Designed miniproteins, single chains, continued (3). Designs and how they scored, part 42

Each design is a single chain, and the fold is of that chain. pLDDT is the mean over its residues in the fold that is shown.

## One batch from the design tools (miniprotein)

Design m9431
Fold by ESMFold2-Fast:
Structure m9431 (fold): chain A 62 residues (1-62)
Amino acid sequence: MDEEIRRLAEKLGLSVETVKNALEALASSDEAGQALILRLIQREVGASEEELARLRELAKRM
């Protein structure tokens, strides 16, 4: 988990803390809320579909 979060943070140009906060928000949200959060991340940091899918996958493990 921690290495995967660190790698994703590096790819997105974000801090590990920011990625962890995003994952916690995703894990605590319903499907509609998750879609909104992922769209915001895509718009703000230009995340690819692969990176958004990875965020969703990691959030499911929390």
Scores: mean pLDDT 79

Design m9432
Fold by ESMFold2-Fast:
Structure m9432 (fold): chain A 83 residues (1-83)
Amino acid sequence: MKKDEKLVNSSEGALEGAKIALDAAKAGTAEEAKKAAENIEAYLEGIKKNREEASEEYKPKIEEYAEKTKEYLEETKKHYEEL
């Protein structure tokens, strides 16, 4: 129970971090956008590992956070490519 709660909360925090990185990328330079994309990729990898470690009941919730983080990564890369 406590382990799965930590994995869910950690994944939610990583998703929030990815959103902050995306917002910073949109406000910054091309170099800052590239760095933000690298940070979001690190958050996404963390969420994927959390999903693998979680019990079956919690995997769908963590996978939902991974999908949203992937969307933020794609948006950041598109923004970087337009600069």
Scores: mean pLDDT 83

Design m9433
Fold by ESMFold2-Fast:
Formats: C-alpha cells, sequence, structure tokens
Structure m9433 (fold): chain A 76 residues (1-76)
C-alpha cells in the first residue's frame, strides 16, 4: 500500500512538472526544442519509476540540469 502510494505521488509530481514546462512554452518562456527535451526526460522518468528507480532518478537529474541551462540562457 505505502509503496504504491509513494510511486503514485512521484508519478503525479512528474506529470505536474511536464504541465509546468508545457505552460512555460505556451507563455514564450522556453524554446520548443528545450521544452521537448525536458518533457521527454520526465516521461522517461515516469516510465522507469517502478522498474528501474535509479534510471528514473538519472532522467530527473538530466531534466533538472536542462531547466537550469534554460534559466541561464534567459539571463544572457
Amino acid sequence: STREEILQELKEGLEKQIKAIEKAYEAGLIEKEDAEKIIKLLELAKENLESDPEKALKYIEEASKLVEEVADKRRA
């Protein structure tokens, strides 16, 4: 029960992140290429949450790094 609840909460968190990136793109805050790359990494994280959580964490880390790089581009 508890493990299933935690996995569901993590999955919902990733879906909220994907929607946030989609909204940022619609608002003109992020380029399409960057938005697509981040969304793909978050979707891969969702797919691997139950079967390979270490791989899922790496995808989340890569997505977070790309978000930081996008923020840095906006400062330049």
Scores: mean pLDDT 83

Design m9434
Fold by ESMFold2-Fast:
Structure m9434 (fold): chain A 89 residues (1-89)
Amino acid sequence: GPKEELIEEIAEIIKEKAPLSDETARKLAEELVYGYSKVLKEKKDIEKFKEDAFSFLSVGLAGKMSDEEIRELVEEIVELIEKNKEALI
């Protein structure tokens, strides 16, 4: 469905930026989409989500991407989720 399609699209973006297995990239994408679903449902701060996502991806992508590249990836993922947020509601 639309949510699974969004997860796959985010996983592909992550794989373009870092050499990850399909399973690892998909798991990171699922956690990010789940986190953002909570932002929408609980009216949480998007900026807090970005910081939480940066911390999460910094652990998952340690040694594979710079901090600047991870922050850019977070912004790209947030923009993609916002364009497709109807898939999460």
Scores: mean pLDDT 82

Design m9435
Fold by ESMFold2-Fast:
Structure m9435 (fold): chain A 105 residues (1-105)
Amino acid sequence: LRKQLRELSAQLTGQRILSIGHLLDGDKDAALASLRKAADLTAQQSEVYKQLGADDIAKIEQQISDLELQRIEAIEAGDKAKEAALTQQIQELNEQLSKLSLEWK
């Protein structure tokens, strides 16, 4: 399970980097595909944390995944205000997740 978390974390980082690269290249479809993969990987991390008994971390990971999917929908719709609001919410949850992960054993 812990090895699976490390592997998922590496894949998630890779997909986030790819999405930024595709957006800079103007390839919106490829960027959105990478973002969808990132959301799926985050949901997979939630399941692994749940199996490890870290239900609080699992809940936040799932919330991040759900917000990532909503952000993709906002990007597709061209809703810049909603995209910005969702990006902020995701950042706040990632900060909470980081703090919980440091205290979790």
Scores: mean pLDDT 78

Design m9436
Fold by ESMFold2-Fast:
Structure m9436 (fold): chain A 119 residues (1-119)
Amino acid sequence: MEEERRRELRNEIGRVMAETVVRLAKTPLSEEALEEVRKRSKELTEEVFKLLDEYLKKNPDLSLEEKRRLLAYTIATQLELSMLVMALALAEQEGDAEEAARVERLIEELLEEFRKYME
């Protein structure tokens, strides 16, 4: 059940990311929107890597393979979060409050899944 929910979340994020790439090719983000993307992406990057660092400190005897797997998962999560932040900025720039709320929920759901994994 948890793997199925993760697959559904990944599929939804994948669709949003693909749509965002197409939209950005046609409608570039303003300088103000790009600054907000940079700020939010930095905050989310700091949070996910802080969670990884805390997990590694609590589990010092992890194998090199396990550490590499955790780093790969953290990087993948960070990339997905960064793309969702771009999707959010685009929705906000276009005044699409409903899409902005949807993308914000996806960001929070992905971050919550990552937090649970690092417990």
Scores: mean pLDDT 84

Design m9437
Fold by ESMFold2-Fast:
Structure m9437 (fold): chain A 58 residues (1-58)
Amino acid sequence: SSAEEEKKKKLEEEIDEGVIELAGAVAYTVAKQQGLSEEERQKLAEEAKERARKLLEK
């Protein structure tokens, strides 16, 4: 039914958002461990999130 398809799509979108956030958190943590500045950590986290978004595009 339409309702079940919408529920599945919403769940998939929530999972995709979680994966994107995780990619950013991992990149931030790696940059922090490498001693990069807060500005560089944020930049790498955002770049990782954008790469993850592109990988999840259908």
Scores: mean pLDDT 82

Design m9438
Fold by ESMFold2-Fast:
Structure m9438 (fold): chain A 95 residues (1-95)
Amino acid sequence: DAEAQLEALDQQGRDLLAEYAARPSLSNLELGQLAFQLFTGSIQKAEIANQRDVMIDVLMEKYKLSREEAEKVLTSEEALAQFIRDVAKLEVTVP
């Protein structure tokens, strides 16, 4: 059931944010893990809802990726991992 899967991913995202918000300090590793889990969930939601193009647009406009880079983030585990590391670095250096 796609609706149940989307609700489960939303709940997972909320639970992750609550868990990390409760921690007294966050390391770069913990921020990277949170970003990876949240972004992976967002990709899964986009795929289930057939909203892949919306995710590509977000990657291009918000994160300044080219269309080719955005498509690689959605299809390549290595590209996704590198993107998450870059996002986590920005979150700790540009608050």
Scores: mean pLDDT 64

Design m9439
Fold by ESMFold2-Fast:
Structure m9439 (fold): chain A 83 residues (1-83)
Amino acid sequence: MKEILEKLRKEIKEIEPKLSEEQIEKIVKKFEEIVKAMELDEEAQKELAEKVLTRLKNVGFEELEKDLNEALEHAKEVKEEKE
């Protein structure tokens, strides 16, 4: 987990160097929360990271933050249904 989060931070900054450290941390934190809620293995974590980076490059920070919020809410709902 730690290595993938550090790589994600670095790649976000390379794609959008204008983003603040707080904005980068918001993306990384939401990514980590989605990974934990969905119980993603290492390969699924890498695939999600690539999707996050691709989305950031295509639509920018504001839309990505919205997408991640929606994905996290959906992941929480799926976890509750597994009861």
Scores: mean pLDDT 78

Design m9440
Fold by ESMFold2-Fast:
Structure m9440 (fold): chain A 65 residues (1-65)
Amino acid sequence: SAGNRAAAARVEANGGRVSREEAAEIVSEATGVSKEEALAALDRVTKARTASRGEVSAAVRLLAG
């Protein structure tokens, strides 16, 4: 999807990994959900302090279907 592609591009622009807070902002912008909902989706993908492109894309897919 366009949202997932945009989210992946933002992570790559930051060197391939972002903080959980930044990942939540990226996922929120890509999907239109709240940052709280984005954080919940990220928690289903990874418990790490940072998220990769693949993990951000997985969170976007969980919210978009």
Scores: mean pLDDT 81

Design m9441
Fold by ESMFold2-Fast:
Order: sequence, then C-alpha cells, then structure tokens
Structure m9441 (fold): chain A 61 residues (1-61)
Amino acid sequence: SEIKKKYDELLAKGYSEELAKRTVARDYFLNNKGSAKELAEKIAEALGIDPETAFNYGMGL
C-alpha cells in the first residue's frame, strides 16, 4: 500500500519506527478525505497498529 511504502522510505532515511508511523499517519490524515475512523482503520491495517494509536498519530498526538 502507499502508506506502507512511505513508512519503509522513512525507515530507510533513518527514522525510528515510532517517528515514521507518526509521520506517515499525520500526512495521511492531512492529505486524504474521509472520516477520521476510516482513515485511522486504513493506517492501522497498513502499519500493523491498533486503530486508536493510528487515530492519535493522525491527529498529531
């Protein structure tokens, strides 16, 4: 998926796993339309994290 590809690119650039997940999730929320729930579920599936964590990362928390 696009989300997973961006995550892998950030890891290749030296980002930590947490920082890469936070960055990808936030960018996805800012650049895609849909409900917060729908966006969080797509991020959660792509990154292998729970939807609540995906939502928090997407919101910049």
Scores: mean pLDDT 88

Design m9442
Fold by ESMFold2-Fast:
Structure m9442 (fold): chain A 55 residues (1-55)
Amino acid sequence: SDEAAIQRAEERGQEAMRRIQELMADPQAAEEWFARRNDREGLETLRAVQAERQR
């Protein structure tokens, strides 16, 4: 069942990345979306993806 928990965490991460890509056309809306959910990890991932794109 630990394996199931890890798989769910990975699926959640992939879902968050998909959502981030969709919202990247509007970075303010993306930041607000994660802030409403109190999703610090998602917000940090969003910012990392934005920084990577600037390189």
Scores: mean pLDDT 70

Design m9443
Fold by ESMFold2-Fast:
Structure m9443 (fold): chain A 77 residues (1-77)
Amino acid sequence: MSEEQKKAAEETDKYLLDPKVQEELREEARAIVESGDKAKQAAFYTGLKILKIGLELDGASKEALDFIEEVAKLVEE
């Protein structure tokens, strides 16, 4: 909620709302699931969950949070 945290959240929002980044992350998620590597799938899912919590605390947009949730759902066990 500080001014510095808001700037960081804005930059992260810009990154996560970039269509190219979004497509790359969705493709990576599907590739991990398709590979059958349970360990990679679990690590990716955990990372997304932690990222979402951090971003929500820092005041990221709902659009960015929804995107992270969507990608996490692709690798959810």
Scores: mean pLDDT 76

Design m9444
Fold by ESMFold2-Fast:
Parts: sequence; structure tokens; C-alpha cells
Structure m9444 (fold): chain A 81 residues (1-81)
Amino acid sequence: SPVEEILRRAVETLEAQFPDKPEFVERIRKTVEEALKAGKSVDEIAQALIELVKNDPSLTDEEKELVLALIRETARRAKAA
């Protein structure tokens, strides 16, 4: 699925940008894969990821802003696919 490919590539981008935060990246990956298996919409997946990022104590405010921007851009692209 083009949507699944877009979401997986976004997770790979996060892994490359946060090699020092493997547990954070794994939480994102697991959330995406579980939501896709459950048939959740792109908007539902994006909302779950936004809440996960906002509540993650391992991220700085600047890192949160960067990740939230990536989530929003990824959701926009996935909805266009």
C-alpha cells in the first residue's frame, strides 16, 4: 500500500535522525504498525503519534517540534496517496 510505504519511510527517517533514542523510535514504529493492522485512518494514526511525541520525556521541546512537523507532513502525503 502507498500509505504503508509512506508511513514506514517516515519511521526510517526518524531512526536516522534519532540514532541515540532507539526506544522512542520503537514506540513510534509499534504504534504505526498496530494502528495499520487495526485499520485506523491516517488521521487517527497521526493523532496517536502526536500524543505519544507530546508526552515523551526523552525529547527536548525542539526535538518534539521537529518530529511533530514530520508527522503532519507525512499524514498530508499519505492522505494524498
Scores: mean pLDDT 87

Design m9445
Fold by ESMFold2-Fast:
Structure m9445 (fold): chain A 94 residues (1-94)
Amino acid sequence: EKEEKIKKMIEEFVKEMNRIYKQFLADLKAAKTPEEVKRITQKHIDELKKKTNEFIKKMKDEYPEAQPEIDFIKEASDNLIERIKKEGEELAKK
């Protein structure tokens, strides 16, 4: 079923987003300066943006009808980017 394949692709990408976020938190704990916090934060935002763009392109190429799922991933990625920004900014103030 096409819907099942789309669901699996979404689940795998959500898993990848969670991996990036966990790595961000681990790297953030290792940071010693506000400058390192800012660098780590930007690095993970850039990785997430790149992975999201690659995923959306693949979804459009393989399943052009999956626009609601593409929109969901865009929103989920944007929300995670904002979370990473806020967490990095808060720690950098310390």
Scores: mean pLDDT 86

Design m9446
Fold by ESMFold2-Fast:
Structure m9446 (fold): chain A 92 residues (1-92)
Amino acid sequence: DEKEEQERIQKAIEVYRQLKEEKDQEKRAELLKKALEEGVLSPLMAVILAKELGLEKELLLEILELAIEVAEKEGLLAAAESLREEKEKIKK
């Protein structure tokens, strides 16, 4: 449904605006986790936004772990594998 896709895009844009207005990295991480759990952001999009916002390594790893879990639960196996590879690179 084209209208449902437009509504999802609008919600994603709103989350991005909220993230830009939030200055606390912990609160940004919580906003990203909530959007990811609610399906507003895809697993890959949540990780891209976390990187763009410059989240600290520990917070970025938390977002990656949740993104992997969500991708696996949704059957996005290729995305889950890419996110696991990214997590291993960041852990080093």
Scores: mean pLDDT 82

Design m9447
Fold by ESMFold2-Fast:
Structure m9447 (fold): chain A 75 residues (1-75)
Amino acid sequence: GPVVSEEERRELALKEFEELLNSSDPEAQELVKALEKGLEEFKRLLLKKAEESDPGGGVRAAELTIRLVEEVLKL
């Protein structure tokens, strides 16, 4: 059969995640809310640690990481 590429695996994972985000299932909606709350806490902690360790380069790297995570998750 055809080789399933890493890119195809990423597309399948993203599709499953988009289906989760658009689900009318109450359990799926609770998971999405938990994810959004976790991401806000993650962003705060990452930026705080970056400011404490390397306020110049570390903060810029943290901001880029946050942007990439938000872009991937469509949040």
Scores: mean pLDDT 74

Design m9448
Fold by ESMFold2-Fast:
Structure m9448 (fold): chain A 63 residues (1-63)
Amino acid sequence: MEIPSLDGPPTPPTTQQLIDMFTQVANQSLQLSKDALSKGDIDSAKYYQKLSDTGNQMRDTLS
């Protein structure tokens, strides 16, 4: 017998929600990359830049 969950089963995100999510991730990652560069953290800056690029690519694939 299944235990009643307080949250329903995870609903798959809509295409628009995915676009919005990837847009937010890309923008946030770009800002984090710039912040890391200002602190001299080149490895973190490269990581966040790659996340921003990936987010933009995923958004563009869906749009």
Scores: mean pLDDT 76

Design m9449
Fold by ESMFold2-Fast:
Structure m9449 (fold): chain A 63 residues (1-63)
Amino acid sequence: MGLLEELGKAVDQGKTHLSAEEARVLAEKGGASDKVIEALVQAGEKKNYISMGEAGYIVGKNS
């Protein structure tokens, strides 16, 4: 169980993009570190949204 599993579930449900708030909620549910949560939220705020692929990249970069 973890953030990558939560991302996989979202993709399975047809989710393609995350807002900053959606990324935060998903990361918190997945038990992500504060560093990962902050990185995802910041990326979502800067871009208005992030793709699921970009979210996975940010998780890997900050884990």
Scores: mean pLDDT 78

Design m9450
Fold by ESMFold2-Fast:
Structure m9450 (fold): chain A 72 residues (1-72)
Amino acid sequence: MQESVARAAATVTISEIDFILKYQSDKLTPEEKKELQELREKLRQALKNNASLGELQKLIDEAQELINKVVK
C-alpha cells in the first residue's frame, strides 16, 4: 500500500542522510549540511506524528533531490 511504502522510503531516506552527514560531511557546504539535518528532523517528526502520505512524499522527494545533488 502507498502509505507503508512511503513510510519505508522515509526510513531509508533518514538512514541515507545519517550516512552522508557522518561519513561525507566534508563534501557538503554548510548550507547543504544544515538542509540535510533539517530534512532528517522533519522526516523523523513526520513519521512520529503519522503525517499524511502527501507530506511524507514531499519530504522524501525534497531529501532525495538534495542527496542526488550533493553526492557525486
Scores: mean pLDDT 81

Design m9451
Fold by ESMFold2-Fast:
Structure m9451 (fold): chain A 87 residues (1-87)
Amino acid sequence: SIIDKFKEEVDKIIAEMDKLTPEEVLKRFREVAQKLIDELKLTPEQKQKIYDILLKAGEEMYNKTKEERKELLRQAADEIIKIAKES
């Protein structure tokens, strides 16, 4: 499914996070989230909720350790998946 592909791409970002800057992590995460939004044709309300999650993750990312950044990305991805499953 499209959601399974999103989860796989996020897992890849997390696996490579030690090689990436916070900016590179956020760029890749935003690209994968935008693809999810576009492929699922999410509502304006769902898109706004996802953009709010991405904004919050971006703000928090720079003040965290590498392990905390991995957990932040996992939590953000889980919240995005939950919103994407709303009908």
Scores: mean pLDDT 85

Design m9452
Fold by ESMFold2-Fast:
Structure m9452 (fold): chain A 106 residues (1-106)
Amino acid sequence: MEEFIKKLREEVQKLAIEGVNIAKELDPETRKKLLDALAELVRTAREYINAVKNGDFETAKKLLEEYEKKREELRKIMDEAVSRITQRNNELKKQLEELKKKLEEL
């Protein structure tokens, strides 16, 4: 449990930092959607971690279900972003696809 919580916290934080960096290169509409969804995922993950640390497993179960829903919403937004990137932005497209792979590992 403790190692899982540490890993989840670190991986979500890294995803957030990389996501914000990639978002700067996206169009304003896609950027807003990505940043909003990423913020919701980070917030839900933090609330889940706090519930587990406090022994509130009833709240933790509910937050885990919410986290999975937010993760799926973020995945769909990343898929939309990839489909909107032109051939001129091949490097950006690759960076976004790598970020999506990291999201799927969470």
Scores: mean pLDDT 80

Design m9453
Fold by ESMFold2-Fast:
Structure m9453 (fold): chain A 99 residues (1-99)
Amino acid sequence: GFEEKVEEILKEMEKILKEMEELMKQLKAAVAAGDIEKAKAILEQMKELYKKMVELFREMEELGKKEGKDIPKDLLLRMIGLILRAIGLIIEGEILLKK
């Protein structure tokens, strides 16, 4: 049903955040090794993952409009939380590269 599709989108967004967290570990390791070019490439990959996460959120909004149904508030808040955490990772990566 509609709720199951929203939960599938949430799970895909959670998977993207986990991938971004693993990339952040690699970015920190690259910075520590002085490999700034590798760190920049990893940050670009993180930005592409964030873009996919935002696209999934938009698909969920469009799905709600098409079905004429409200997105469950708990799932909506969880999705917003994932987006905010993803933004935080990108900001951290940019700060690390400015050192």
Scores: mean pLDDT 87

Design m9454
Fold by ESMFold2-Fast:
Structure m9454 (fold): chain A 68 residues (1-68)
Amino acid sequence: MSVEEIVKKLEKEVNKLIEKYKVSPEEQKQLRSLLDDVSKEMSTLSPDDAEQLAEMLLKHVERWIKEK
C-alpha cells in the first residue's frame, strides 16, 4: 500500500468516527487540521511506518472524542 493510500484510508476512517460520535463542527476543524499536519509527516515516512502512525493516530482520535 502506498503512503497516499494510507493517508486516504486514515481520512476515511476519521470521517467515520466524526459521523459515529456526532463530532461538533469546531472539533471537526481541529481534526482536519491535525490530519493535514500528519499527512505531511507521513509523506516523509516509509509505508510501514506511515501505517503504524495512522493506526496510533486513529486510536488517539477515538479516545480524544470519547473523553471530551
Scores: mean pLDDT 79

Design m9455
Fold by ESMFold2-Fast:
Structure m9455 (fold): chain A 98 residues (1-98)
Amino acid sequence: SLAELQRELEGLELALKGIELIEEGLKTGDRELIKKGLEYYYQAIVTLGGTVLPPEELEKRIEQFVDLIEKNKEKVLEELEKAKEELERRIEELKAKL
């Protein structure tokens, strides 16, 4: 349905914003930007029908992910670039259907 396509588009746009913030945070050494990007990415997962986590569990997992992302900076940046290209492709395909 149109509503389902619009929800998917919203979720993918949130995911793209999340990835862009994580990438910027990694490049600038800004942990708060990485955290903000992960929060956007989590909202994308929820929007696309993923499981909602309790707030305390979410915050704990985000902090753990920030540490893992910083520890693996080069590999994560390569993976984020590929994910951005795929998300941009999917967003354009969905826009063509709306």
Scores: mean pLDDT 88

Design m9456
Fold by ESMFold2-Fast:
Structure m9456 (fold): chain A 70 residues (1-70)
Amino acid sequence: MTMDEIMAELAADSRRLAPGLSKSENPSVQSLALFLSGVAGDRDLVAELLEKDGEDTGDENVKKKAEQLK
């Protein structure tokens, strides 16, 4: 299996799992969803999760990172 094939499978699995996990009210599960979204290269989902985290925590640096990903 090539590295590209391995990365594609990991991205596909991450894309399948991350949206469901992102809807969890558990902060640890949301952090896992953010990590998996990053692995999947789902920039929009990463931006959405960082924006929500920035709003929940009031951290302007997190909000700025979310805007940079859009």
Scores: mean pLDDT 70

Design m9457
Fold by ESMFold2-Fast:
Structure m9457 (fold): chain A 62 residues (1-62)
Amino acid sequence: LEVGQTVVAKKTYTPTAPDELALQAGEQVTVTAVLADGDVLATSLATGSTGVVPAEYLEPVA
């Protein structure tokens, strides 16, 4: 994943910390930063909310 890339959530993600982003399967997000350990900082296109998401929950849009 790269900064500025639009990706889609493969699965519903439920936040386990206040700084994490809630996602529904099929929701589109923009990657705003790539973090260590395979996490990304993402902004939801539906809600405008920004938070941390595991990269495993995200898939590039074809």
Scores: mean pLDDT 78

Design m9458
Fold by ESMFold2-Fast:
Structure m9458 (fold): chain A 76 residues (1-76)
Amino acid sequence: SSASAAGEEFLARLAEQSLTPARMAAAGQDRADAVAIGNRLRDIVRALLPRAGGPEWQARLQAILDTIEANLASLD
């Protein structure tokens, strides 16, 4: 895989693993900090979506975006 694709997957997995409300709560993360991180990761994934090298990556990034948005909504 290209370095770009590996970086995209890393950020996507980081978003998926870090933005669950349970994991943020377990880490002692402040709600405001969690929301700020979630918004930043959402913006990054949104920027990566149109640059996805194929439908498989587009689908994975979309699923991760959906997860980020669901987790942010759960914090509201």
Scores: mean pLDDT 68

Design m9459
Fold by ESMFold2-Fast:
Structure m9459 (fold): chain A 83 residues (1-83)
Amino acid sequence: SELEERIKKGEELEEKVLEELADLETSNEAQEAIIKVAAALRLATITGNEEALKLAEEAKKYAEKGDFKKAIELAEKAIELAR
């Protein structure tokens, strides 16, 4: 089904994001940002919510720049918007 396809895609995206961001600083804040960004991208992909996906992708960009506080903020907003 379409839902099963989106769940699989979301899980694959979460795993990919965790691998890509693994080279970032290992502080507690960086780890929280990485986990929340991965979760936000997974949930946005599963739900098909385009606004949530946009926020989750923006959160990933901030995490890649080392702005973990902003990444966490945007990822949390994306998670809240995911239905």
Scores: mean pLDDT 82

Design m9460
Fold by ESMFold2-Fast:
Structure m9460 (fold): chain A 80 residues (1-80)
Amino acid sequence: DLDLGRQYYNQGNQYYQQGNYQLAAQYYDRAGDLYIRAGDYRGASLSYDNLMLSYLHLGNDQLAQTWGQLSTQSYTQYLS
C-alpha cells in the first residue's frame, strides 16, 4: 500500500512540524513498515530517518541510533 505509506509519512511530517515528536514517531514507524511491504526502500529509508530524528527530539538516543541503522539498511537496499 504505497499510497497509504505516503499518507502516514505526510501525517508524521505534520506532527513533526507541530513539535509533537511522539505522534510523529508513531506515524513514521507505520509509514516505514508500509513502504517496506510495498518494496519502496527509499520511502522506508526516509521514514526511518525521520523516526530517528523524532527519537532524538524525545531524548532517546538509543532508539534514534537503532532507527538510523534501519534507515541506512533500507537506503542500501534501494541502491541495489
Scores: mean pLDDT 87

Design m9461
Fold by ESMFold2-Fast:
Order: sequence, then structure tokens, then C-alpha cells
Structure m9461 (fold): chain A 67 residues (1-67)
Amino acid sequence: SPEVYQGLLEAREAYQAGDEEGFRRAFDKAVSHATPEQRRALERLREAMLAGDLEAERRALEELHSL
């Protein structure tokens, strides 16, 4: 949904700024608007972002886009 994507954009901005609290809040906001299937993909996306794994991040975003 648009709200999930908006939360992810906010999370990305916070992550780039080194704002760990902002990242957690934005990600929690995205999760709160997500379906169970989207939550699973969001969990993988969070792990990929924290690990700096661009391939896994892309994969998780593809799953979210398909839902």
C-alpha cells in the first residue's frame, strides 16, 4: 500500500542520516500498515538494509511490490 512505501522512504532517509531511532519508528509505521505477507517481506528488507546487502534488499522490495 502507499502507506507502507511511504514508511519505507522515511526509514531509508533516517538510515542514511544515521538516525537509528527514526529508522525504527518509520519501519514500525510501515509494518503497522502492512498485511501479514507484506510484514514477512518487510522483515527480510530490514535485515538486508542493516547488512548492506543490496541484492537481498532488491529481492525483498520486489516481493513487496508484487503484494
Scores: mean pLDDT 79

Design m9462
Fold by ESMFold2-Fast:
Structure m9462 (fold): chain A 78 residues (1-78)
Amino acid sequence: SEEEFRRRRIISRLHTLKQLAEKLGDEETVRKLNELIEAVEKGDYDKAIEIAKELTKSPNPVIQAGAKDIIEELEKLK
């Protein structure tokens, strides 16, 4: 389904952001990304958007931009 395909794409992008956060030693962002991945896998898109909004506060511009893009994709699944 389109929803399943989009969900898999979002999860893939979140793993890429997690890899970046791990390289930066940002354990808090890694934890939030793990929670976000779990929320997406459970189909809890409202919770996923809430967690992603916290990530938009990141001082890292790649994490910040990635989180903003993820919010836009998640809203399409609601």
Scores: mean pLDDT 87

Design m9463
Fold by ESMFold2-Fast:
Structure m9463 (fold): chain A 86 residues (1-86)
Amino acid sequence: MEELAERFGELYRAASPEQQAAIDAGLAALQAAVSAAADSSTEELVAAFREGVDALVAAARAAGLDEAAELARRLGELALEALRAA
């Protein structure tokens, strides 16, 4: 997980200001979705997290950051696995 997060950070830092803004918007949407579901059931939190990750992946792809989009998808899968194991 750490290696994927580190690579995502490298891609973000190498990205243009417009690409960074697109990722920032995607991350803000993910954070808002998770925050809105924070007091909900585990299933609702998982669903909100999946929707937020899908939005981040779409934003990264729209910005031309296909590798960052794939890393966000994989990081999301690992985070969901950890959440389900809790």
Scores: mean pLDDT 78

Design m9464
Fold by ESMFold2-Fast:
Structure m9464 (fold): chain A 79 residues (1-79)
Amino acid sequence: GDADIAELEAEYQAALAEIKAATESLPVETQIGFLLRLIGEYWEQLLLIRSGRVSGEEALAAFRAFVAALLAEAKALQA
């Protein structure tokens, strides 16, 4: 319950820092777009945990997969 939400929040804060670093050389509009996508995924997984639709482990796995894909996309745009 609350422990899973706390872990998701901690990973979200880490992901915010990683996405900011990975996009810092990109145009500001692109940076904002990446941050909004990350924020949206965080809220979706948070709501799924709070509504009991998924386990905390499932939500964390989905969030981690999303962040990995988002970081790969940001890195590709820098190349």
Scores: mean pLDDT 88

Design m9465
Fold by ESMFold2-Fast:
Structure m9465 (fold): chain A 78 residues (1-78)
Amino acid sequence: SAVEKVQDLLAEQGEKAQAALDEEGDSELGAKVRELFTAGPAGALQGIALLRKKGEKYERAQKLADEIIENLRKTATE
């Protein structure tokens, strides 16, 4: 179902965000973003906002936020 696809995407993107931020040396931020993504769509939006804010310090975080938004938009359209 569409709901299952969104839940799977959020879980996958949350793990990807945690791994990327851990590589940047910010494992606490990564863990927080993953936790927000597993809380559902509202939590995922908060996680994206946090990534965007940290994008000023971590260029990778900004790129990751943009990628996640595009993936969510594409999934919602299907």
Scores: mean pLDDT 74

